Designed miniproteins, single chains, continued (4). Designs and how they scored, part 63

Each design is a single chain, and the fold is of that chain. pLDDT is the mean over its residues in the fold that is shown.

## One batch from the design tools (miniprotein)

Design m14145
Fold by ESMFold2-Fast:
Structure m14145 (fold): chain A 81 residues (1-81)
Amino acid sequence: VKLSREEERKRGKEALQIFTKYTGSLSKAVELLRKLTIAVSKSNGSTEVTVDGVTITLNNPDPALWTREELERVAKALASA
């Protein structure tokens, strides 16, 4: 599902803030978000995605339905690898 520009900006800002919190670096947060986006797009609707050898389980394969809590869980898993 394609979000509006404003919803995409809000979602992107929230995800970037969460990933920056756990990585301690804006550049690392951007890189992990890029890798996660690629992994999700390649997952073919699967709830399991792998980023840099770390396999994570998503509650929903559709990123538009991800909660803040789910983003934080994912960020913790990827940042601690």
Scores: mean pLDDT 73

Design m14146
Fold by ESMFold2-Fast:
Structure m14146 (fold): chain A 63 residues (1-63)
Amino acid sequence: SLAEEARRIAEESKNGEESAGLYVLSDALSQGDIDAAKGIAQRILKYSKDERARKLAEKVLSL
């Protein structure tokens, strides 16, 4: 699931702020809060240079 993928990327991240954002994304997706998830995904695309995080964010925005 996208929530599980977000959590995995968060656990492997060396950047604490980026990791925190991905955990919040995972929680939003797990709760079915698609509006919150899309908002977080837009922030990831704007600020993250992590290819895995950006790819996940694009998938979330396509929901």
Scores: mean pLDDT 81

Design m14147
Fold by ESMFold2-Fast:
Structure m14147 (fold): chain A 113 residues (1-113)
Amino acid sequence: LSPETQELLDRAEGMAKGEPDPEVKELLLEAVELARRDPDEELARLAAEAVMLAAMEPDKEVSLLAAEALVAALKNPDEEVAREAIERVIEALLEPDKEEAKEKIEEALELAK
């Protein structure tokens, strides 16, 4: 991974370590570790962005679903499916309607399975 991508993952890891919910924290840290091991620069950058957004999310039910979807996406051997699932998680985390955000994340999680 490029130095820029590694720096983004370091920032994401720092934010995940600050997460007060222990279940969300564990999943976000797992997502960072999986992203560090992925050879796809674009996927690793998207994963770092998604982890940071999930860590900043005040609705911990949304954060938990997002973290679960990110881990599932990063474990998927199809890089195209993984990328699409992570992009959907990012879109959902930027959604101001939290019920719509949950629906979008659940769709991303099903795609990532």
Scores: mean pLDDT 81

Design m14148
Fold by ESMFold2-Fast:
Structure m14148 (fold): chain A 116 residues (1-116)
Amino acid sequence: LISELRELLKEALENPLTDELIDKIVDLILQLYPDLPISRETLKRNLKKALEFLQKNPKPSLEEISKLSPLTQLLVLWILILLSEDEDERLRLYNFAVDLRPSLSPRLQELFDVLF
């Protein structure tokens, strides 16, 4: 499941985004994280925004990520951590996400605790 999710995310970053591909990724996320405190529709909408952002900005700065809505920021950070092959880069991104947690709404804090 996790390796399949990584491969679909890589495909999504390299190819045009289709509703079919996004729905496959959403289905895998919900299988891996059934306790996500958001609706499928909210996840799909924000995942599409995160993937579109990453297609345009393949190596985004933390400042660029910070300009996104809170849920989209978390999804971008989560995707980058999941796809990173560098442990130091994963730790840097994770620490940035942890620093965001206190400023998040209670529901997004719950989402953070499920995904990270």
Scores: mean pLDDT 85

Design m14149
Fold by ESMFold2-Fast:
Structure m14149 (fold): chain A 82 residues (1-82)
Amino acid sequence: STEKFKEILIKELEKAVAEGKISKEDAEKLIERINKSKSLEEIIYAVVNTVEELREQGRFKEAKAIEDAALKAAKEYQESLE
């Protein structure tokens, strides 16, 4: 479900903050976009747009951390559908 993917993704983003890979502000901004999303497609758009915004700002390390968190969340979500 969309709700389950949101939960998994938010958890992975919170881990990235705890590990110092992204700021709390960056995570909160993306989490707000995720919470406003009504479909898996909208969540993917929120992640992709955030990653591209960070890359345009030269913040490649933070962009990669969000991308890595999203990939981990996608894998966990796929495993949860079995």
Scores: mean pLDDT 86

Design m14150
Fold by ESMFold2-Fast:
Structure m14150 (fold): chain A 91 residues (1-91)
Amino acid sequence: MEALEHARKAAEALRAGDYETAREHLEKALELAGVPSLLREVLLERFEELQELPPEEAAIRFLEELAKVLSAAGEEELAERVRELAEEERA
């Protein structure tokens, strides 16, 4: 699942403090998941706020917000897998 792989890479980049790489992987994940442009804009705007958080917290918050957007777009299976990634980041 290519969209899920990009979500994972975005979280890894956030943990490393690499916000530019994280944003690129987020944009690819949203594109591959077929998320409508309006919902994509909302998440990208909130992604900018993640730069204010500690890296580990930013990665977890990002995955939680991505799962919410995917659920709103009707991508429930992908949203659930992204929530599982957020749980892994907490461990």
Scores: mean pLDDT 80

Design m14151
Fold by ESMFold2-Fast:
Structure m14151 (fold): chain A 68 residues (1-68)
Amino acid sequence: SIDELEAELRELMREAGVSEETIERILALVRQGRGDAAGALLAHAGVSDEMMARMAELIRELVRLYTA
C-alpha cells in the first residue's frame, strides 16, 4: 500500500540520518510526482549510494502510484 511504502521510505531516511524537515519535504515532492526533485534533495543530504538505491526504488514506486 502507499502508506506502507511511505513508512518504509521514512524509516530508511531516518536510518540514513536525514532530518525530519527534509524527510517531510521529500515525501511532499513524492506525493506531487516530483521523484527527480526528491532524489536531488537526498543526494544533497549526503545519503550513501547503497541507501540511495533502496530509496530510489521506493520513490519510483510511490510516484507511479500517486501519478496513476
Scores: mean pLDDT 84

Design m14152
Fold by ESMFold2-Fast:
Structure m14152 (fold): chain A 67 residues (1-67)
Amino acid sequence: MDSVFEQLMKQLEDLKRQVEEGTLSLSQVQDRLVQLAKEAMDAGLPMDQINQLSLRIEEVARLALSR
């Protein structure tokens, strides 16, 4: 069983791939990023994991906005 952190990281990688493929609208990407951030906050993750997730969220958001 993957940790919450590992699940969120996998979801961000999947989201990044979908953004790169153009299969999601900007609104869908925004909704997914908000959902993932809420799950991270609800899980009470340690700061190092929050920092890693924040970097991935920024990467995906930047990629989506560059389209």
Scores: mean pLDDT 79

Design m14153
Fold by ESMFold2-Fast:
Structure m14153 (fold): chain A 58 residues (1-58)
Amino acid sequence: SMEERFEALVEALVEYYRPNATSEQFDAAVARLVEIDPSTLSEEQRREAERRALELTR
């Protein structure tokens, strides 16, 4: 569902923006983002997912 894809994007972005991520963790996050393909979500959903992920990484 779109909701499942949105939550998956938030999770992947949290890992992507993790301040002290190892190279392996960062590479895994990038691979997950490629698999999700954020372009399949609306621009509004992508912006909201990024906003939530950045709040969660603080």
Scores: mean pLDDT 82

Design m14154
Fold by ESMFold2-Fast:
Structure m14154 (fold): chain A 100 residues (1-100)
Amino acid sequence: SEEEEKLVLELIDLFQELGSRAEELAPDDEELKLELKKRYEEILKVYDDYLEGKISLEEAAEKIEEIFKEAKKLLEEKFPNDEEIKELIKKGEELVEKLK
């Protein structure tokens, strides 16, 4: 649905915000930057595959949830006390839940 497509786009935007905040907190952590970029590119690939009709919206949502869980774990390990990262992760969890 249009609502589900909007949720995927909001989650993609959230990933960009998470990456931006992580870079502010750890500008010299090149490994973290590459790992977050990889997860972001994986989400874009899933969305493209969905738009091309290669996978269903349900399969896309499941793959996006897995990618988000990996990014969440990485960010919580690196920035356990950053309130902005915590708030962005919470928003991402809410968006993922709405896709189900």
Scores: mean pLDDT 84

Design m14155
Fold by ESMFold2-Fast:
Structure m14155 (fold): chain A 57 residues (1-57)
Amino acid sequence: AAEEAARRAREAALAGENAEESARAGTDMVKEASKLGPEAAEAAQRAATGALVERGA
């Protein structure tokens, strides 16, 4: 659950063509992960943030 949520959030953030799309996609994945539990939401948030930093955004 948490690992899958993190992977999806990272992929969504990296797939965005620009920083705004990547941030939005990451936020949507965090919202979806929150339905699985707080640990999944935290993992998704960290993965999305890390991916955005890696992109330089």
Scores: mean pLDDT 71

Design m14156
Fold by ESMFold2-Fast:
Structure m14156 (fold): chain A 80 residues (1-80)
Amino acid sequence: GVKEDIKNSILEMIKKEAPSLSEEKKKKLADAIVEKAYDAALEGDHEAFFKAAIEAIEKNKHLLSPEEYEALLKAFKSLL
């Protein structure tokens, strides 16, 4: 479904930008991003989607090393 497709795309980005992150933490972060960004994705609002994703990453920085956090923020901000 659409939500699963969005989650898989987010997981692919997390895997690429933070490959050292554990599978459990990748899943938790992807779920947090989907929960924040899903409505914007349904509306086709690209800017609102990535802003919501960035907010979810910032709120979940405790799951990430400083290096992983900076890499993910940089990647998602580059898509605004």
Scores: mean pLDDT 83

Design m14157
Fold by ESMFold2-Fast:
Structure m14157 (fold): chain A 93 residues (1-93)
Amino acid sequence: FEEEALEEARAHEDLPPEEAERLVARLSLELLKHRIKEKPEELSKEAASNKDLEPGSSMTHPAQQAILEAFKLVAEGKVDEALEIVEKALAEL
């Protein structure tokens, strides 16, 4: 997710920092939405292994906060709620 989005943003070196951050956020959310819809079970296993993710990182950007919230919900088996958060964050970008 985040790694792939960062690689994509780096490929667009001509983008201003604000646009690059928005692109990373959008790609991360779209990738997460795709995985929630197609393979929620695999994503739940991944989210469970990242149970130690601290809320502190979610305070830096609204999209990052939404991604962390969605991962937490997927880990708890609340796939539909996670999807709603991701879709709302995408609409706000």
Scores: mean pLDDT 66

Design m14158
Fold by ESMFold2-Fast:
Structure m14158 (fold): chain A 66 residues (1-66)
Amino acid sequence: SNAELTKKRAEEAIEKGDFVTAAVAINELMELGDYEGAYELAKKALEKFPDNKFIQTLYKKVEEKL
């Protein structure tokens, strides 16, 4: 499914340290309505990039949809 492929892309981006690709993929999950999946990945991204303001903003945006 689109959501499953997008989750894999986000996970790989987080692992590789690519915060831009990670943020794009997490936002795509929100567009697909997978707010739970987006939230879990946003938490992982925030752990990897705790000082990144784009990831911090994305995490808050996802949390508001739960």
Scores: mean pLDDT 84

Design m14159
Fold by ESMFold2-Fast:
Structure m14159 (fold): chain A 85 residues (1-85)
Amino acid sequence: MKVELIVYGDGSVHVIVDGVDLGTLKEGETKEKDGYKVTLENLILTIEDLKTGEKYLVDPNKNYLSIKVDSKNSTATVTAEAVKL
């Protein structure tokens, strides 16, 4: 499962899973959209695929494939591979 994250300076994260835009989560927030349930805790994402019941974990500090920093918008875009739980 490929995950793209846009990390904002306030610790909020915009989440895209396999090209599906799930929107922005704040710390401690859970969001359910387009068959996914996503929770953000301590900058770690837990993703549940509601169709399969499979759960995945993304730690952007450990599981990144690439990082792009946008100094103009004070954001970092992280591409990661989610780890199946």
Scores: mean pLDDT 78

Design m14160
Fold by ESMFold2-Fast:
Structure m14160 (fold): chain A 100 residues (1-100)
Amino acid sequence: LEELEKKVEELIKQMEEIVLKAMKENTEEALAAAKKEIKAIIDEIVKLIEKELPEKTAEVQALRDETVAKLDAAKTFGELAEVVFDFIVKLWEILDEAKK
């Protein structure tokens, strides 16, 4: 679980960097690119959970589907950041439950 958490933490850091970079560019194209890149990282996290923590697969897939829908609906960088933050919080709740 420690190795999984370290890998997830690294992927989360990449998502945060994508959001910050897109906000600095402040264009519709940067927003669209950030959404695409964040979706790819979320898919990577899901694949990692499927391999390392298969009992949480359904829960993480549901979180991914919910987050992707919210990302598609996001029209501003503020909405993008809120969706990403909400995903991060819920993902850590799933991983913390796996320790109990």
Scores: mean pLDDT 85

Design m14161
Fold by ESMFold2-Fast:
Structure m14161 (fold): chain A 72 residues (1-72)
Amino acid sequence: LPPLPEVPVPQSGVEAHNILTEKLTTLMMQLLGLDEPPKSGSDLKTNEQRLLAGQIRNEMFEKLAEYQESLK
């Protein structure tokens, strides 16, 4: 995977979720060459797209979890 862009530290869990979700959706579309965000794996036509989408999702949920933990 290419490196994810640096994200600012959010002030709340809701803000963290919104920021990461927007960045994730944009990055997935850019890296997979999609016109709109995929809703499920069935929206992806190749195994490579499915694997890449899964990797992006996992890394981004990990970042979201880090922010949520920092706010507890």
Scores: mean pLDDT 61

Design m14162
Fold by ESMFold2-Fast:
Structure m14162 (fold): chain A 68 residues (1-68)
Amino acid sequence: GLADAARGAAEGLRAGGLGGLRAAGWHSSKVAEQAGDTEGARLFREAALAPTEAEARRHLSAGLDVVG
């Protein structure tokens, strides 16, 4: 559920790295979408597609603020 999406995003932010942040964003987007949180899913998808670590962190954090 949304708690699992929030946990995954928080763990991704703690671990860091562009690839890790993108993977966390992709996973949390799918979990949020299945839980019916369209806005959270959108923000996590933006993190998954982000070209830089800074942008991935920004979107992942924004998604976490919506679902947590």
Scores: mean pLDDT 86

Design m14163
Fold by ESMFold2-Fast:
Structure m14163 (fold): chain A 94 residues (1-94)
Amino acid sequence: KELELFEERVKRVKEKAQKLIDSITDPELRAEFAEKSKELFDKMEEIVEKYKKGEITLEQAREELQKVFTEYNKLSDEISAREAALAAQRAAAA
């Protein structure tokens, strides 16, 4: 039950990240976000795998996943703000 919920949540975060990657117009910023988000997904998958193998408890899995999800949200907010700033800078230069 909980394993399926973790796998579904990780999948939803990956889907959300792909949509954001596709929306970024700056190629360097897009590449940076793709790379950094992949690192976070690898961490999420490692936590889920440890829980699946019984190496960590449900409580530990929830805590560690929540930390990585928080890092992802911070990253996505930062990248979105940077894209908006670059768009504004380009508009001001015209």
Scores: mean pLDDT 84

Design m14164
Fold by ESMFold2-Fast:
Structure m14164 (fold): chain A 69 residues (1-69)
Amino acid sequence: RSPEEAADMAGAAFASGGVNTAYRQGKLAAEAGSGPERVKEAAIRGYQASNTPEALKAAEAAVKGAEDA
């Protein structure tokens, strides 16, 4: 998986997955070479699209997953 694809998957996690899924995808994105900033950008885009508390939590989890990698 390319770093770009991994970051996009992390960002998409809040659209269909829970916090645990978002965290895992963020971690995978960082392991693939995407920095936390790239994952944060993808996560913010999805949060802005839905603007719900659940989407925010998922976005935060994805960024933390990338930071913890």
Scores: mean pLDDT 68

Design m14165
Fold by ESMFold2-Fast:
Structure m14165 (fold): chain A 97 residues (1-97)
Amino acid sequence: MTAQAREALAAIQRLGDAAEKAHPEDKVEISIKTVAAQMLIIAAQTAYWLGRKDDALQALDDAEGIVKELMEKYPEAAEEGQRALDAIQALRDAVLA
């Protein structure tokens, strides 16, 4: 869980960085969305440690939604976005185990 959450946070940051590099005019909006997705990963890990599996899965679904929104708006960041989705799926699999 902790290593998988760390990888998800790092992958989401790489997505944000790639989007900002392609569209520096949208830096503020991209930063807000990147931080929001990262906060949802932290919320998912916290919910998991508290035994609240359904809350953890909901937070991961919400984080996935933000990642997909960034990928749709910034196709130049699609590879980094896919890595972030893969990391979120690994967290979801760990919650369900």
Scores: mean pLDDT 90

Design m14166
Fold by ESMFold2-Fast:
Structure m14166 (fold): chain A 101 residues (1-101)
Amino acid sequence: SVKEELEELEKEFEITKKVIEGLSDIERLDIAIGLIYSYKARDKKKPLSEEVRKKIAEYIVELLKGILSEEELKELRELIINGDYDKAIELLRKRKEELEK
């Protein structure tokens, strides 16, 4: 059910928050990119509801606060909600390249 999927996402989010403590901005971006690839694969295999995509977007945005601008976070959220995972990944890759310079 959607409720069970949302509860599972919330548990995964709490674990991920603890894992990212002490990680660099680049490492956090790599984790976020990996998560978006994972959700893209899941959505392609079995379509995710809009409610689940909204929760995923909130989750990923929270992990990247302080790394992306407010405008970039808003764009990222909208891309994930719309299932435009490739553009979301590209946005994060662009930010990673800027930080590696």
Scores: mean pLDDT 85

Design m14167
Fold by ESMFold2-Fast:
Structure m14167 (fold): chain A 58 residues (1-58)
Amino acid sequence: AYVEPVPAPKSGAKGTMVWDREKKRWVSTVDGYESELHPSLSDEAFAEFAEAVRRAVS
């Protein structure tokens, strides 16, 4: 039941990640496209996040 905002993804990304009911996935809004990630995240985790956002908006 999508009544409240979805919690942040487990990748540790913060900023604007929302649950899209149609796609049933977490997507970043175009307005909040860039977000600051935790410095403890590896380059791989960052690339995975960027790829997920790109796929979601495509």
Scores: mean pLDDT 50

Design m14168
Fold by ESMFold2-Fast:
Structure m14168 (fold): chain A 71 residues (1-71)
Amino acid sequence: SLQEQIKELLKKYNGDLDVEAIKKLIELQTEMAKLTATPEEQEKIEKGEKELIEEIEKAIAKVKEKKKAAE
């Protein structure tokens, strides 16, 4: 999925990705998914997006620390 691809790209590029751009892509995917979802599914989608964003933020923090140590 796009969510999984974004997470992998963040990891692959070692924190060189624009985190704000990644968040915008996740938000866009959430909005598009909600257009075809029931209210209950929309709630699940929103929760999943929040969890993914939080996990990405934690991952980028760790990657930036490694990059800083290398420089």
Scores: mean pLDDT 69

Design m14169
Fold by ESMFold2-Fast:
Structure m14169 (fold): chain A 68 residues (1-68)
Amino acid sequence: MEKGKEYVEKARKYVEAARASLQLGDREAATAMIEKALEYANKAKSYGMTEEADRVLAEVERLRAELA
């Protein structure tokens, strides 16, 4: 259970890093951070943190739309 919470926290930090990269105009770095956020959110979901992981995934989809 503790690992699931750790993965949610990691995913949220990568979402924040992606936003910072977008503010700097670094779309390549933002894309890499989004990929890591997706990986950790999916890991959190596999540990039963479905609601928290789904919130992170919604933020990731929003950031992807801003990159298009």
Scores: mean pLDDT 82

Design m14170
Fold by ESMFold2-Fast:
Structure m14170 (fold): chain A 84 residues (1-84)
Amino acid sequence: MGEETREGLLYESEGSLHLAAATIALKQNDNELAIEHLERALRFFEEARRHYRIAAARGDAVAAENLRAVEEAIEALKEEIKKL
């Protein structure tokens, strides 16, 4: 695993933590807090995508697969934020 792939995984991990926090906020009917955590998750996933793009361009197959997954997650997050 290259350094760029590792950086991507770290940013994706932070994004996932904010998704978990958003889920808790939604269960508490705190839509404002949920939006804040979803927006933070989006920013972390966008950084993960940047690192995965660099690694995938260099031939890292793991980064290429993770890039696809994080791009799907970004689009799902944008859609979820629009509904709140």
Scores: mean pLDDT 88

Design m14171
Fold by ESMFold2-Fast:
Structure m14171 (fold): chain A 92 residues (1-92)
Amino acid sequence: MVEELRRLLEEVVEAVAAGDWERAARLAEEAAETAKRAIEEGEDEVEIQELVLEASERVLEVLAAQGVLSPEEVAEGQAYLEKARKRIEEAK
């Protein structure tokens, strides 16, 4: 499941970069369900959370570069992801 999640997350980033918001939304939902299932099936929760965080950081960077998000929304997203990163580091 980790390799499936990694592939889905990469496809989400690619869809966002391409401006295909409908595809990005569907792939993000599939990635979320895959991550939840992977954790429930006994995959390393910290590893799953790190993969999701890295993809989320790349998505935020793309959205900021495309001007889809306001500077305030970008700052809020960055603050949220930094808090998530610190929690993951503390769980290691």
Scores: mean pLDDT 80

Design m14172
Fold by ESMFold2-Fast:
Order: sequence, then C-alpha cells, then structure tokens
Structure m14172 (fold): chain A 81 residues (1-81)
Amino acid sequence: DLIKELESLLPRIDELTKNESATRYTAAKLRLIGVIEDLRLLKSISEELEKEIRAQIEKIKAAKSIEEFMEGLADLEEVIK
C-alpha cells in the first residue's frame, strides 16, 4: 500500500522537472526509488510509523517545485530509519 503511494509520485517528478535538466530528473527519480527499496526491506512497520510515512507522502504530493519535493524525500528518508 505505502509502496503504491510512493510509486504514484514518479509521474509527479516528470511534471515538476518538465523545464529542468535531465540531471535533476534522474537524481529525483533515483532517490524516490531508493526510498521505495528501503521501505521494502522493512520487515514490519508500527501503526504510528505508517501514519508518519503517510503524512510525509502527503507533504511530498503538495510540493510546488522539485526543490520542495526533494526536501520532502529527505524528511521521509529520516522517518524510515
């Protein structure tokens, strides 16, 4: 479920980087894939952690720029540690 939510952010990267360099697009995509892979390695997630992850995903969805999107990814990376 959380994996599908994160995968739904891939088209958002394309939208936010339409007028950006290929390097920015690639960096954002690789970082999102990294988060998805890290989440797949988690054997169990508490209900509290799941809610926190969902809150961060909603914040990332609300990003108006690639910079805000990347900041949201960094926050999410910290939460899943």
Scores: mean pLDDT 79

Design m14173
Fold by ESMFold2-Fast:
Structure m14173 (fold): chain A 80 residues (1-80)
Amino acid sequence: VEELKKKYDEKLAELVELTLQMINLSIQINDLKRRMEVADEETRKELQKEIDRLNAQLDEVSARADEVAKEMEKIKEEIK
């Protein structure tokens, strides 16, 4: 039981770190989207490239967070 709790706490710490990364990426994406509203055509193209790159990173981090969450659910069911 103690070992399962330690594994859960480790996964929780990882999930928290991934969640903070997702929040930071979302803030950056939203900032770029606001800049696009007032940007000229050339600037808009560059901002869109950055948004696309950040969205790709967000998708990767989100997929990892989903994996960690599933691992945590398995541990939680073993504790019950």
Scores: mean pLDDT 84

Design m14174
Fold by ESMFold2-Fast:
Structure m14174 (fold): chain A 76 residues (1-76)
Amino acid sequence: EQAVENIRALAEQAEAEGDYKTAANLYSALADHLERQGRYDEAAEAYENMAKSYLKAGDVEKAQEAIERARELREK
């Protein structure tokens, strides 16, 4: 899907540039898109990347929330 591919590319670019807050927001959008499509394992990976980006941005609380969402999706 074009939207999923575009969001993933933008998230990876933001992360490579050190813009971890933007990367986390883009991984969140990617996870939402994948979850709506029933692609739960891929959505969980996106939430895991969101968590890593939040940790690098210093937002431990949001990182923990993202990790919990990833865990829930993998229990599908």
Scores: mean pLDDT 83

Design m14175
Fold by ESMFold2-Fast:
Structure m14175 (fold): chain A 72 residues (1-72)
Amino acid sequence: VQQVARDAANEAAKLLKEGKSVEEIEKTLREKYPGYRVAVHVEEDGDKLVVSVAVTAPDGTQGIASVTIDKP
């Protein structure tokens, strides 16, 4: 599950750089990881954005990963 969280966070950061909204990113991740619950949070950290993704597997196991990117 932690690997899924990391992969999802990297995908979310990529989509955010492409101009996708958090809602669009969550939709894309739910389609890519069927059965997982996905929540995306973006927060500002000075001149950076911190993209955090929490995933919950069908068995209830949770993973969280974050990626920091430059503001577009």
Scores: mean pLDDT 75

Design m14176
Fold by ESMFold2-Fast:
Structure m14176 (fold): chain A 88 residues (1-88)
Amino acid sequence: KKIEELKKKAREGRNKRFTEQLDRVDALKESGELTDEEAALIYRYLLDQAKKYGLSPEIIARLQARIDELKDKIDEKFLKAYENLVKK
């Protein structure tokens, strides 16, 4: 009922904020403020949060694409996180 409406509004707000955060991370990587390894760890963390909070499939797909591009440049910590993700 009212709780379902609140959940929907919360998801819509999170989707918008998450897209803004993702765009910001993309910009920081492009400017050189973040290394490829740092960006990969941030994208992995954001993907985990996006799945936890049930964000839009578009946001999840965009994060997966970024992670896939950077997979060869990431450290062992991110590789372990990525393996746990693809198992699901």
Scores: mean pLDDT 72

Design m14177
Fold by ESMFold2-Fast:
Structure m14177 (fold): chain A 67 residues (1-67)
Amino acid sequence: SALEAGRRAAEALRTGDEEGLLEGVRAIAESGIPRAGDLALQAALQARAQGRDDVARRLEEIAREAA
């Protein structure tokens, strides 16, 4: 579910779990929720703030696909 995916993505952001973050955000984007792209962009900003530029770029790609 989108709720479970969001919880997973939030935990992955805290723990530095790159794959969990990408999987959770992609699941949210694929759910068809309005603003899924905005959520992916917010995750990308957080990844950049943590110095994970490669993860941020992949999240930005997911956001572009969702928009």
Scores: mean pLDDT 74

Design m14178
Fold by ESMFold2-Fast:
Structure m14178 (fold): chain A 99 residues (1-99)
Amino acid sequence: SMSDIEKEILDLAKRLAEKAADVKTASQGAVVTFAGGVLEKNGNYELASKAYTAVGQLELDKGDYKSAIKYYQKSLELAEKAGLENPKARENLEKAKKG
C-alpha cells in the first residue's frame, strides 16, 4: 500500500540524514536533499536540518555560494523549529556570504 511505501521512504530518509556528514558527490547530495525534504514534511526538523547542512557544505566546497546560502538558511530555519542551534550552518553561512 501507499502507507507502506511512505514508511519505507521515511525510514530511508532518516538513515541518510544520520550519515549526511559523509556526503561527497553531487549524486549523494541530490539523494540527501530528497531525504531532507521528506523529513521536513514529516516534522523531523532535527534530521532535516542535518541533511540540509550537509548539502550546504557540498555546495560551499564546490564554490556554489548562492546554493550554499540557500541550504544553510533552510537548515537554520529547521534547527530553530526543532529548538536547536546549528553553529556549523551559521558559521558556514557567513563564509558563503563573503564569497
Scores: mean pLDDT 86

Design m14179
Fold by ESMFold2-Fast:
Structure m14179 (fold): chain A 63 residues (1-63)
Amino acid sequence: EPVLLKLSSEDAHRLLGLPKDATDVSVLLVGDTAYVSYRLNGKSLLRRLRLSPEQIAALRAAA
């Protein structure tokens, strides 16, 4: 089931390895895949990540 999460810059850095300067972090979880949108240095960026079950659980707890 798709889940949309909003993360702080700290949680995004800690849980997803995004740069500490990343802002406006949104994560769309679809199964084991995360579509991560964020802003860095005034640019909008998108990443697709495959996550472990542990990472998915941590993301849901942080949001």
Scores: mean pLDDT 82

